# Designs tried in a protein design run: designed miniproteins, single chains, continued (5). Part 101

Each design is a single chain, and the fold is of that chain. pLDDT is the mean over its residues in the fold that is shown.

## One batch from the design tools (miniprotein)

Design m19494
Fold by ESMFold2-Fast:
Structure m19494 (fold): chain A 78 residues (1-78)
Amino acid sequence: MSPLEQAELHLQQGIAALAAGDTEKAVEHFVKAVEYYKKAGKEEKAKEVIEQLRRAAEDESVPAHVREAARAAVEAAE
C-alpha cells in the first residue's frame, strides 16, 4: 500500500472511529493520515486536513468530544 493510500485509509478510519465514539482511535488515525500525506509528498493535503481539524476544534456547533479529539490530533500532527 502506497503512502497516499495509507493516508486515505487512515482518514476514513479516523472518521469511522469518531462516528463510533472511539475518540482515542480517531485521534490516532487522523495523526497517521497527516503523516502519510506528508510522506506521499501531498503536503498541501496534509495542511488541509490539519486546517479542517483546527476549524472543527474551534467550532462550538461541533460536539465537545469531537472538538477535543480534533485539537489533540492537530497538536500531535504538528
Scores: mean pLDDT 79

Design m19495
Fold by ESMFold2-Fast:
Structure m19495 (fold): chain A 95 residues (1-95)
Amino acid sequence: SEAIKKLEDTVNELVREAKEALERAIQQGASQEEIDAVVFEYGEKLRKKLEELAKKYNIPREVLSEAITKGLRAIDEIRERLLAGEPVEVKPIKL
């Protein structure tokens, strides 16, 4: 499952990028609207990149859907924990 491994690596990379962007925004005193905009931006980037990979490697729709769902959930959990001032431990997404 080399194709599944590429999808897994890509979703984990994008979640890490989202975490770094959210950490920067919050550290800089971003408003709730600005934080929501970052979440939306990385959610769209995640959807687009995973969809492109799925098309390129003929990945089943169900696997793509799982990767998108898990990735978006991880970004939302990162936002919630950072806003609560809680430590953020991002466990690798497995497909």
Scores: mean pLDDT 87

Design m19496
Fold by ESMFold2-Fast:
Structure m19496 (fold): chain A 94 residues (1-94)
Amino acid sequence: EKEIERLLEEVKEYTRQAFDLSVQGDYQGAADALRKASEAAREAASLSSGKEKERLERLSRIYEEQADTLLTGSPFERDETTSFLAMQVTVDKI
């Protein structure tokens, strides 16, 4: 339970780092941060059950897809991904 809380805090920090790096044009750094967020979310999912596990597994996949988009996408797709990360960070912090 408290281990899941720590992993979720790691996810938040890595997604914030990914946003900051993406805004700076460091897409490799942003992708690496998103992959770490994906790993933390996947680990949290392995410790969870039911709907929470499904939610965390979906988040892990979203972060992997965002990392791939930052590395291989068009400038437009990268801008959209950065905007989506901004929304995720803002909503998560309230």
Scores: mean pLDDT 80

Design m19497
Fold by ESMFold2-Fast:
Parts: structure tokens; sequence; C-alpha cells
Structure m19497 (fold): chain A 75 residues (1-75)
């Protein structure tokens, strides 16, 4: 499944905050299942940032999600 296409669908069918929540959940799940790398998760977070015009609140939420993923992978 192409992650960027899934992200686009979330933003088309949901409000922005719900779409961000769904993307964070999906990225965390895919990294835990070994379907994407941490580097691919970081790229997906950057894509969300670009879609939302570099919104500071969204950027912070995506950064926190990546930090959480890194911590889980090291545990």
Amino acid sequence: MELFELIKKYFEENDEQTAVDLVIEEIKRMVREGKISLEEAVKAAGYVSELLGNDQDVNMRMAEAIVAIRRELRA
C-alpha cells in the first residue's frame, strides 16, 4: 500500500485534526509491523507538514509521534 496515497485519502475524507490522528496511528502501526522503516515514517511526517502549509501545531504533533516511535523501537 502506498502510504502517501493513504495520507491523501485521510485528508480528503476527514477534518484536518482527525486526519493527522489517523496518519499518526497508521505510521506507528506500520513501523511496529515492519511494513515501513523509521526513515519512511519521517518522510510521511514531512509530507503531512507540506500538505498543511507547514502549520506549527501539526509539525509539533508529527515530531512528537516520530519521537514516540523511536522510543518504542529502542525498548
Scores: mean pLDDT 79

Design m19498
Fold by ESMFold2-Fast:
Structure m19498 (fold): chain A 70 residues (1-70)
Amino acid sequence: SSMEKQILQLMREMLTDIFQTMQQAEEAALAAGMSRKQALDISLDAMTQKAKEQLEQFKKQVQQLQQQAS
């Protein structure tokens, strides 16, 4: 259905944003002269924070789509 296609697209976008946030944080840390371990720790923290924010946004968008389809 159209709703299912939209939900899958939102899921893909959410995962892409989380991954990009992780990569950007890692690259920034390494560019700042941090060790690989420090860059990993920073990227994991950034990924975790972004995942929490994106999951909450995704849940709200799914609820809105379900309400529109009813």
Scores: mean pLDDT 84

Design m19499
Fold by ESMFold2-Fast:
Structure m19499 (fold): chain A 55 residues (1-55)
Amino acid sequence: EKYEKLKKAIEELRTAVANGDQAAVDKARQEIIKITNEILKTETPEEVGLKVREL
């Protein structure tokens, strides 16, 4: 599920920020962008926003 991958990427970003790991922060941000773009191919931005609120 694409939203499960997004949730995992957000958790990786949270961990990287807490650790001050800039390389991991950049990697997690790129993964979030990539997954969001894949979701937006089949869903509206409003639908994505509602699903992200559940994460």
Scores: mean pLDDT 75

Design m19500
Fold by ESMFold2-Fast:
Structure m19500 (fold): chain A 90 residues (1-90)
Amino acid sequence: ASLELPPEEQQALLDRNIEAAKAAGSDVTAEQLRAAWRLQAIAAAARREDAEVFREVEELAREAEETGDLVGAARRAEELARRAGIEVPR
């Protein structure tokens, strides 16, 4: 599965998904790109610490690809990680 890839390749996969959403007619702003990077960092941290939180973060990322609301998804993922006690590098 894609999730079995090294963290760098997982980040590249998320970047490709964002580019695919942009190609589908969604404009990606610098704020959305930063939110996507933050979402990637949260997903990587959650994968190591809590499989349930990781699953929820992945679902938020998938929804963000459909809606284009990367900023909202990153905010929700940050809250999930915080409540679960998962430390995400800044």
Scores: mean pLDDT 70

Design m19501
Fold by ESMFold2-Fast:
Structure m19501 (fold): chain A 77 residues (1-77)
Amino acid sequence: ASDKELELGELYKKLVDYALEHSDSDLLSAVNKAFPLLALKSEDEAYKVLKEAYEKVLAGDVDGAIKILNEAYKKAK
């Protein structure tokens, strides 16, 4: 479909919604820490990181998603 691409804000919302639905405070914290810093430095990099994290979450690898978000944050600060 032509509208298969997600906007950066929509990816952020999907990750936050998943974290809240599953009571995952570590994922919620990682997303809320990484997103604003990455988006301010590079929207393209923020989109890539959030998309990779969300794909990990959908694959059942929530720990991998948290790791990607925290690692991206450390590189960006």
Scores: mean pLDDT 80

Design m19502
Fold by ESMFold2-Fast:
Structure m19502 (fold): chain A 103 residues (1-103)
Amino acid sequence: TDEEFDALIAALEQVAATLSPEVKEKAQRLIDEIRRARESGFTREEIERVKQVAKELMELVDKEITDPDLKLTVRGLIARVLAYLGRAAGLPTEEIIKFLNEM
C-alpha cells in the first residue's frame, strides 16, 4: 500500500513537471498536504485541506489542459492518489466515492 501510494505520488509529480508552472505548483502543494496528512495520522482537518487543494488542482487541470487525453490521464491519476489517501485514512467507501464525485 505505501509503495503503491508513493508510486502514484511520484507519477503525479512526474506528469505535473511536464505541465504549466501553475498546474505544477498546485500539484506540488497537493503532494505536500498529502504527506502532511499522512505524518499527522489523517486528522479530519488535514483531510479537508487535501480535499480543498485537490479541488483547486482539478479546476486548474480543466482550465489549463486542452488535450482531452492528457486531461483524462491527469484527472485519473489525481483520483487514484485521493482514493488511496481515503483508504489509508480509513474513510468509508461511500465517503471516498462522494469526495471523488465532487472533483
Scores: mean pLDDT 80

Design m19503
Fold by ESMFold2-Fast:
Structure m19503 (fold): chain A 66 residues (1-66)
Amino acid sequence: MALDEDIAEALTLIGIGVAKSSPIEDPEATLAELKALAEKAAEGLGVEHLIPRLHALIEEEIERRA
């Protein structure tokens, strides 16, 4: 559902926003940390089905900013 995609995008932006308070000096470490955080958040919110989408959005955004 489109709403689930909007939620995944919002969670990704929040995660990137938290990481962005520190410079992205190590894209690989930042990627791993954000993926782990996204999994934890998705589990907590009951949206585990969005984990693959969250990972894809995080990978895209980190690659874009590296």
Scores: mean pLDDT 68

Design m19504
Fold by ESMFold2-Fast:
Structure m19504 (fold): chain A 61 residues (1-61)
Amino acid sequence: SKVERLAEALARIRADPDDVAAQAELNRLINEILEEKGPKSIEEAGAVVAEAVAEAKALLA
C-alpha cells in the first residue's frame, strides 16, 4: 500500500537525513495520496497528510 511505502521512506530518512532519494519518494507518495483523496481545501489536505503520516508512523512502531 502507499502507507507501507510512506513508512519505508520515513524509516530511510530517520536512518539518513541526507537521503535525498528517500525525501523525493516521501514527497511523491504524499502528492499521490492527495490526488487520490481530492481534498477541496488546504485544511482537508492537511488532515489527509496528517492521517497518512500517522498510519505510516504506526507501522514503524
Scores: mean pLDDT 80

Design m19505
Fold by ESMFold2-Fast:
Structure m19505 (fold): chain A 82 residues (1-82)
Amino acid sequence: SPLVTLEFEDGRKAVIDAETGETLEGFKLDDALKLMALNFGKAAKENPEGIAASDGVEKLDEHTYKAEIEVYGKKVTITVEF
């Protein structure tokens, strides 16, 4: 299953399963952050070429994509592995 990792500026981390939405590690995300993470994981799995071509997305390898996003004025690093 694709894994989505969110890392916050304060060092807090959450890891979710992008197919089930289950929190595997870290703290429980709010509904907006969880939906964003699920959508990013789904897009990476269903259209990896489209995600790799998106502005602000860094391709680390064929199965790992990273982006920095801003949520409520805070930077969040989102990483998907599929």
Scores: mean pLDDT 76

Design m19506
Fold by ESMFold2-Fast:
Structure m19506 (fold): chain A 74 residues (1-74)
Amino acid sequence: EPLSLTEKYIVKAIAEAFLNGDYELAKALLETHKDLLSPELYERLKSVIDEKNFDEARRLLEEAQQAIEAEKAK
């Protein structure tokens, strides 16, 4: 399912906070923006933070950043 532009920016912000080692900020951003995320995306992001899955967090950041850049290229 295609992510909305809003979801892409939220994923980028959460992934950046998590990769910077600020797990509390990543969790706070996830909870603050929960209503703007699909339930499946919320659970995936929550799992990444709770499991400290740095590899998946890097993938999510790269995918979100590429999607944002693709939208700007229009």
Scores: mean pLDDT 80

Design m19507
Fold by ESMFold2-Fast:
Structure m19507 (fold): chain A 65 residues (1-65)
Amino acid sequence: SLQEEQLDAFEKYLIERVKQAKAEGKPLEEIREEIDFEYNVAKEKLPQYQEKIDEARKKALEVLE
């Protein structure tokens, strides 16, 4: 479905953004702030998918480690 495609795209987007920022040597605190910003935007737009959005954020933060 379109919603599943958007959620998959969001997860991939966050992970790729973290990988790129980390490769560029961006401070970890700034990367975390960017993840939190994207997370808040996503949960406001798709509140019914909170669990999937939470999982995407968790995976992005795991890549940051």
Scores: mean pLDDT 80

Design m19508
Fold by ESMFold2-Fast:
Structure m19508 (fold): chain A 95 residues (1-95)
Amino acid sequence: PRAQPSPLSAAELVQEMLRIIEESGGWASPRELVDALLERHPGALSRSVLSAFVSSLLERFPDAFEKRRNPETGETLYGFTEKGRQLVEKLLALS
């Protein structure tokens, strides 16, 4: 069945990213975020769309995210700052 559900809003995507990061102990790579979003919302959005959304969000709101390097994999991990959590709450209030 390829009936697409209503597309996820930007606010819903940002809320899911926050939940994924919190469930992962406060840190996740962009790859982990995209993979988790695809698993939670199968068929709603493509990997390319989710990857572009995550990348754009991280680039446009650098103050919303803390960055850390994973010493085992060398990939960059992202966590929400206090400002980032406030932005999620603000986006949800506008939805």
Scores: mean pLDDT 75

Design m19509
Fold by ESMFold2-Fast:
Structure m19509 (fold): chain A 95 residues (1-95)
Amino acid sequence: TEEKKDRLYLEIRMQVRSFTAQVSKRLSEEQRQKLNFLTDKFFEALRSEDYDSAATIVEEMEELALSAETDPAQRQAIRDVTDDILKKISELKKT
């Protein structure tokens, strides 16, 4: 149970870092500043075990990323990654 929690934390952290790095390349300067702000708030929420706030922030990150992307395949990739992160947060909340 503790081992599962630690694994989920590591996986979420790695996925969010990868997601923000990839998405940042396609964002405007203002959008990058917003993404950085959301990323900081996400890790604050995750550290405080405020999983409901963490989930809401992931949804805001998804909306921001989708607002900058017109390619259907890339939009689906964004949704797939954020959906996977949300599932892991839900698992943490139940643990």
Scores: mean pLDDT 87

Design m19510
Fold by ESMFold2-Fast:
Parts: structure tokens; sequence; C-alpha cells
Structure m19510 (fold): chain A 90 residues (1-90)
């Protein structure tokens, strides 16, 4: 299985969505969208915020997503980074 996560950027008060693509060993691709809004709202105050989300992408296949939101002073906005891990519980 292959997990790919797209980085997101948000300005102050903006909603951010993290897109997670899971490629199964069969070649099937499943896309999950996870809201990073709570982490973005915390990071707007200049604080680095980490949150963990779980999504069931397929029968007995879960994706654990770690989201880190941090205000980037050079860009003047919150940058959201994410890492995904696929777990088969079958």
Amino acid sequence: MKVETKEAEATEGTTAIVEVKLTLDSGEVVTEEISATPAVLGAVAGKKVEQERWAEASKDVWVKVKIVAEYDEEKGKVVVKAEGEAIDVS
C-alpha cells in the first residue's frame, strides 16, 4: 500500500483540508479528505499545533493521519503538513 498526503496552506481564519490518497496493493486508489481547521485555528495564534485523525479508507483498512499546523512568518500564513500511515486490521 502507498499513502500520499497533500500539504495545505491557510491564511488566518481559513479552513484547510488535507487530502490523503491511499493506493491499495490491487492498484485501487481511495481518497479521503480530513479537516485541519482545528489545528489551523490553534496555529493562527503563533502556536505549533499537532492533531491526529483516523479514517477508514476501505474494509479493515484505516489511515492514521498526523497533521502539524504552524504559522509561517515568511509566507504570512499557516502551513499544514501531514503524514499518513495505512493499517490493515483484517
Scores: mean pLDDT 72

Design m19511
Fold by ESMFold2-Fast:
Structure m19511 (fold): chain A 100 residues (1-100)
Amino acid sequence: SSEDEEIERLAREFVNHLLRALHAERQGDYATALAHAEEAEEVARRLIELAKRYKTPRHIKVLQGLVDFARSLAAEITNPELRARVERLVEEMEEAIKEL
């Protein structure tokens, strides 16, 4: 369905932004890393809105997969501010899943 295509596209955007944040941090480009973390936060809120709207098993599984991915990525972050932002994002997404 178009809803399935939309959540898969947003999931890909979320993953790409977090990977770019990690890459930028590893290069010492903290401004770029924080900018990508901010983009990931915006995409995550759209993903949560879709999951709350449709409440399908697919939407819940995608969110759960992204939580697992973001948690693993946060463990790789050395910058305390960037790590705290990604960890807070994980908590926001986990709380949203509990409400579904």
Scores: mean pLDDT 89

Design m19512
Fold by ESMFold2-Fast:
Structure m19512 (fold): chain A 84 residues (1-84)
Amino acid sequence: MEEKLRKAVEKILELFDQGKPFDEIIAEVVKEFGIDEETVRKMFNLLMALLLLGVGDRDELIEMTVKALKEGKSISEVVAEVGA
């Protein structure tokens, strides 16, 4: 599960760096990894929030996103922790 989540987050970042639109990123990750759409949307939104907060290290972005998903944290909770 954890390795699958990490690879899915890495794929989201790859597709985002390629300039793909939100809906295409979600659809491709759902198809490739068999993860439900709601979870993939949460991954994308977490990554975007972390990028907006200035988290520029790719490995840190991946680790923080996977940790938040494993802990069941909301996007608001993660934003509050990083923004402190």
Scores: mean pLDDT 80

Design m19513
Fold by ESMFold2-Fast:
Parts: structure tokens; sequence; C-alpha cells
Structure m19513 (fold): chain A 94 residues (1-94)
């Protein structure tokens, strides 16, 4: 649930948050191939240009708000941390 996601995100290492961002960008690339979106393309280009994780979290929060989700940059950080923690568990099982 949402409480578990927040707890995982709060405990996530910087390495796990980076992994979460990589997985999220990969998902955005797949979505952009299916349905091109200039806002998604902007985020992918910023990532490839070496934008900071903080800048990317802000851009992702803006995209989420435009899509009807009231996410703050902090919510994005927690979400990416949780994604990274779960991805690490999946890698350990592969």
Amino acid sequence: GAAEMRRLGERASEEERRLGLERFIEALREENEREPNPRIEEIIEAYEAGASQEELEEKIAELARESGFPWTPEDVRLYLGAVGARAREEEARA
C-alpha cells in the first residue's frame, strides 16, 4: 500500500534511488515509443544530458500533476526509492 511505498522510499539508499530512476526512465521510453509525448521526451533528454536527480524529480512531479496526480518532488523521490528497492530484490532473484 501507500504507507509501505513511503517506508521503502524513506529507507532507500542513493544507489537504490538511482536504480529506481533508471527503471522509471526505461518505462518512460517504452511509453513514448507507444504514444509519443513531448513532456516525456523532455524528461528523457534531460536525463541523457546529465540533469541532476533533483531536477528530474521536479520534472516528473510536473508531469504527474499535468496527468492529474498531486505529486510533489518529495513524493517522486520516495516513489523512485521504492521502485529501486524492489528492482534490487528482483535482480537478486534473476
Scores: mean pLDDT 81

Design m19514
Fold by ESMFold2-Fast:
Structure m19514 (fold): chain A 65 residues (1-65)
Amino acid sequence: MEKAEALLEEIRREFERLGAKFKVEVKDGVVTITDEDEDVRRTTAALIRAAALAYEYGFSVKVKK
C-alpha cells in the first residue's frame, strides 16, 4: 500500500465519521479536497483533520469549492 493510498483512506474515514461529504484526490504529493456541500460547519473540522494528516504524511493540501 502506497503512502498516498493510506493517507486517502485515513482522510476518507475521518470525513465519514464526521458526516462530511468531500471529493478527495491525491496526486503529485498534493491532496485536493473539493467541498461538495455549502454547509461548512461540519466540514471545517474535517478539513483541519485532513490537513494535519496530510502534513504527517508529507503532502500538501488544496481546498476547492
Scores: mean pLDDT 72

Design m19515
Fold by ESMFold2-Fast:
Structure m19515 (fold): chain A 95 residues (1-95)
Amino acid sequence: SKAERLLTIHLFRAIADATEVYLDFLKNPEMTLEEAEKKIEETYQRHLEDFRRTLEAEFPDMPEEERDKLLAWYEEQIERLKKNTLEFIKKVLEE
């Protein structure tokens, strides 16, 4: 669907931006794990909010149940991706 395509676009943009935070952390030895975790969280929260606003603007007549299902699935994906990125960062710090 159009909405699922939009969801995929926003998800990939969130992944790209989170990856940049990870790269910045690896390039900056002064950056703490806590600072990296905070920036990753802020990045995903910004993209979640952007996706919510875009759904409301582009699909104003979308049933509430369908909108809530898309938002819930998107949130589940970003939480999984956030955990995977943080796990990778922790492995790098253990070396």
Scores: mean pLDDT 82

Design m19516
Fold by ESMFold2-Fast:
Structure m19516 (fold): chain A 100 residues (1-100)
Amino acid sequence: MRLPQVRMDPNLSLEERAELVREYVEYLMELYEVPEEVRKGILEKLDEIIEMIRNKEPKEKLLEKIDELKAFVAENVENRGLRSVILSMLDGLKEEIEEQ
């Protein structure tokens, strides 16, 4: 799935891209009426990833945390279309981290 918000201006930092992913995921989860507990879990994990990026944590740790979030999304997001979109956005973040 092609997500223009993730494939924005190449001058955006990894932190700025992660923050945009968080905002868009939050918006989509509200639009699709995802249960509060699931929304909270996903947003807390995204906030952890953003903090790890700010703290310049090793690439391997960032990839591991994103894979944990992907697993959580796969298990807890019941809407197939929304799940696919969120997983695609997280894969885009993984690619950006791997290019660092």
Scores: mean pLDDT 81

Design m19517
Fold by ESMFold2-Fast:
Structure m19517 (fold): chain A 96 residues (1-96)
Amino acid sequence: DTERALANIKRALDEAVEAEDPFEQDVWLAFALIGYAVTKLALPKLPPEEARALLQGLVDLFTEAYERAVKAGKDPELVETIKAARDDAAAQLASL
């Protein structure tokens, strides 16, 4: 279920950006990245329209999280990791 996958990744990203404890930040970031990796494994099995919608949703979610992390002055590791995931999702969308 693409909507459930996007909702789970969004929650993990929101928790990571909002976390004040570095350990909690890393745990939630790990959950977001695992959710993204699992979602990527489903892409070849989806109809092209659904794959594009899912990748666009991922680009939007990672872009929002990146902008929030930058604005909040979060550490470079979190910021760059979210940006890398956004850029990866955008590249996959462009290759469809």
Scores: mean pLDDT 87

Design m19518
Fold by ESMFold2-Fast:
Structure m19518 (fold): chain A 62 residues (1-62)
Amino acid sequence: SVEDALARIDALLAEFADDPQVVALLESLREAIRAYHAAGDEEQLAALIRVLDEVERILRSR
């Protein structure tokens, strides 16, 4: 869900707060998810959640 995706981003922002490039990426992703959710663009929203899944996977593997 969108609420779950935003909660995941908030958790990643707290965990990776020392990496300004990661913070900027996560903040941009959060704003994009909120914007497309407000617009009702389910296709773009699903694509952004897949991007979040990949970003989280990469960050967790380092």
Scores: mean pLDDT 85

Design m19519
Fold by ESMFold2-Fast:
Structure m19519 (fold): chain A 125 residues (1-125)
Amino acid sequence: SSALQNAINTAQSYSNQLNNVVDTMTKNARDGVAKGSGVAAQSIANGSSQINDIGNQASSGSPLAASLVADDLDGVRDRLRSALQEVTEEAAARSPEDAAMLRYMGDQTDSNIDSQINKLRSNAS
């Protein structure tokens, strides 16, 4: 149906946006940590904010699109965790305190993704 196709197209658009945000966030965090932990932290904060914006937009759409976006968020989780772990380990070589802060920000980002997944799935029901 046209409604099903529209939901799929909308979900694909959000999936592309999420992948672009995660790719940009992880690249900028990896590149940034070499310049300073604050640069990496800003990249993580910016990416987390953009993920929230996409999740909020998707939650106002069709239940099917919301469900598909929740699955996309769940799917990028491991990739994001791995990239943020690499950034944290690089920071640890310079400062254990900076590494602890970046780890905390990574945990907050994961918690934020979990909250968005729960919101999207609850709104899809």
Scores: mean pLDDT 85

Design m19520
Fold by ESMFold2-Fast:
Structure m19520 (fold): chain A 80 residues (1-80)
Amino acid sequence: MTVDEAEERVYRYALELGLPEELAYLLATAVRNLIDAGLSPEEAVEIALKAAEEAAKYKDPEKAREVAGKVIEKEAREKM
């Protein structure tokens, strides 16, 4: 999977879950940052999809963004 394919997959999935476009874009950007940090595109996508799913449980956009960030930090730390 290419970096561009990984970014597009996460962006599309976040939008399908009903997340705001801004948060979908931030999750796609996080995928690129995780790959730059040494994760494979497949691992970066797995982390970002988990973050999107957890964020989708919250109706408040600010809370959704906070939860997504915390999930990414936790999952990335466990793989690095």
Scores: mean pLDDT 84

Design m19521
Fold by ESMFold2-Fast:
Structure m19521 (fold): chain A 65 residues (1-65)
Amino acid sequence: SEVEEAKERMKKLAEIFKKLGQTELADVAERIVKEEDPEAQLRLARALFDYVKVQHPEVYEEVKK
């Protein structure tokens, strides 16, 4: 489902940003994984992934795979 795909993508983002020392972005991704409203979770995940595509394109390419 789109929700499970979004959760997996956010988990990958959290792990990568933790390894890079980007703790604030990792925390944002982890909060999205814990979001209980699936519609809000999808909106937030899309917004963060769009941000990452522009601001951290190398991380985007790693997570996109």
Scores: mean pLDDT 86

Design m19522
Fold by ESMFold2-Fast:
Structure m19522 (fold): chain A 74 residues (1-74)
Amino acid sequence: ASFTIEGKAVQVPGEPSVVGVMSAESRGIVGSLSGKPIATGDKVNAVDLTTGITGTGTVVEYDGEHLVVEGEED
């Protein structure tokens, strides 16, 4: 099934390949599959900490403050 993680980006100092995502409705962690800094269009592993859903997706929007990942559940 498809899934979406969206919210405020929480950057990790010294680890640009991992970004936390926080909103009123969800919390998540997004990690780059390439180990490079996260950018729009990248393939990522995503974990929704609110629902427990994990999946692989694509960063459809990331400007350093807001992050949207769309993908498929594992």
Scores: mean pLDDT 79

Design m19523
Fold by ESMFold2-Fast:
Structure m19523 (fold): chain A 87 residues (1-87)
Amino acid sequence: MSAEQQALLAEAEKNLARAKRALASAKEMGILTPEIEELLNRAIELYEQAIAAAKAGDLATARKYIAEGNEYAQKAERLAVRNLLLK
C-alpha cells in the first residue's frame, strides 16, 4: 500500500470514528436533532465509502468522499454549536 493510500485510509477511519462518537454521544445525552442526525449519518456513509475506495486503491474517489464527508460533519458541528449557544 502506498504512503498516500495509508494516509487516506487513516484519515477516513479517524473521521468515521469521530462522526460515530458524535452521533452516539448526542443520542445518549438527548440533544440529537433530526437535522444533526441526518448530517452525521451522511458523513458516516461517505467516510465508509472513502475507506472502501482507499482499500481498492481508488485514491481520487477516496479523496472525494473524505471531502464530502467533512462538509456534512462540519455542517452537523455548526448546527450543534449554534443550538447549544442559542439555548
Scores: mean pLDDT 84

Design m19524
Fold by ESMFold2-Fast:
Structure m19524 (fold): chain A 89 residues (1-89)
Amino acid sequence: SEEEMKKAFDRAVEHLRRVAEIATELIEPVELTVKNLDDLGEAVRKAREYVDKIEEKAGTKNPEKVQEARRHLAEAGRAYAEMKALKEK
C-alpha cells in the first residue's frame, strides 16, 4: 500500500540520517540526501561505504559507535527491501 511504502521510506531515511551523523562525528562531514525512491538505493550504497570506513578508522576506539552504525545500515537495508517487495505486489 502507499501508506506502507511511505512508512518504509521514512524509516530508511531516518536510519540513513543516523549513519551520516555517526560518520560525521567519527570520520568526515557526510550528508545522505534522499529525495525519492530512486535516490534511496544509491544512498544505501553510500551508507554501506561509510559504515566500512567507520569500522576501519574507528572500530578499535569506538566499537559501540561501529555497532550502532551497522545496526542503522541494516535497518535502512531492510526498509529498502520492504519497499522493493511492496512494488512487486
Scores: mean pLDDT 83

Design m19525
Fold by ESMFold2-Fast:
Order: C-alpha cells, then sequence, then structure tokens
Structure m19525 (fold): chain A 86 residues (1-86)
C-alpha cells in the first residue's frame, strides 16, 4: 500500500538522520526534531511527498553537520518544507 511505502521511506530517512547524528553529536537535537516532524507527517503525506521531505531533512541536517548552517536554521528550513507540502 502507499501508506506502507510512505512509512518505509520515513524509516529509511530516520536511519540516515541517526547515522549523521552518531558522527556529529552537535546536530543530535536537530536530527531528533527532524525525526519528530517526519513521524508527524508520515500519515499526512504520500510516498513522493515523503521522499521530498526526507531528502530535505537529510540535506538540512548534513549541511548543519558540515557547518554550512546552524542546527536551528536546519530545523526551521525543514519545518517550513514540511508545512509547504500540505
Amino acid sequence: SSAEETRKVAEETIAELDAIAAEDPAVKAAAEEAKAILEEYTPKLDVEQMRELGAAAVTAVAAAADGNMSPEEAVKAFREKAEELL
């Protein structure tokens, strides 16, 4: 089902966020907030929307880990993207 596919994409994205946070503890709080948003939006989005949201989450948290933005800016950008998809 599409709901199962959406959940699988969300779970794969959560695993990627956990991997980034394991390598850089400074982004752990941002990764946890991103995971919470992904879980909140999983029942609201289709699989393609979840792929877009997942890619945005990984990109934002990775950019924060690389020092290209603050963790707070990463969470804000990701939250805005999640709201835009509804």
Scores: mean pLDDT 83

Design m19526
Fold by ESMFold2-Fast:
Order: C-alpha cells, then structure tokens, then sequence
Structure m19526 (fold): chain A 88 residues (1-88)
C-alpha cells in the first residue's frame, strides 16, 4: 500500500484535476463512515466510488473493501488518515 501522505497527495491531485464536487462529497462520506466505524456504510460508499470513478479514488476504494474483508483495522486507519489529509 502507498503511504498515507502519497495517497493523500494523489487523491488531492485527482480532485483538483477533475473539479468533481460529487467525487469530493463521496470521499467525505467515506471518511465519515470510517471515522464512525460504520463498515457497512463504508463498503457501500467504496463500491459506489469504484463504479463511478477512475484513478486513485477507485484504487483507494478497492483497498477499503479488501481491508474490511480482511478485518485489517490498521489499513483502514491509514486510509482514514489519507482521506483526512486529502480533504482538508
């Protein structure tokens, strides 16, 4: 997995390049689900991101699904921090 700083930078670049406010909102919703520990909601949002977008957001969403399936809380925490940094 990429470091949280690299992942955050790449996500920010995607948001800035696309100017897609819906992508930014979907990423914010994913962050809130991860912060609240709502794994069902995080899964739903991640699947939505995979279907709608290409690039780093899709890769991040795939990592979320794998981490949930594996019970990998450490990976989910790295993803949460990357999202917080990207969405500041």
Amino acid sequence: MLSEDVLAEMLREEIERTKDEELKEDLRRLLEALKSGDREKAREIAERIIERYEGMSKLLARHVLRAIDAGNEEALEVIRRALEKALE
Scores: mean pLDDT 84

Design m19527
Fold by ESMFold2-Fast:
Structure m19527 (fold): chain A 66 residues (1-66)
Amino acid sequence: EKLKELHRGAAEALRAGDVDTARELHRQIAELSPDPLVAQIHRDAAEVTDPRDLAANAAMHETAAK
């Protein structure tokens, strides 16, 4: 539940262009993810600022929140 909620929040922040909130949520997801590859994906995603990449990143989080 917590991971799904964090992914939903990250998607909403990314859709809104709120990069600072998205960065914090990515850090929380990475800390809760025991898989180092998944954690690295979220650390990398936190650095995305291009609007097209933000939309793609949000879609990924929406899928993970299912």
Scores: mean pLDDT 70

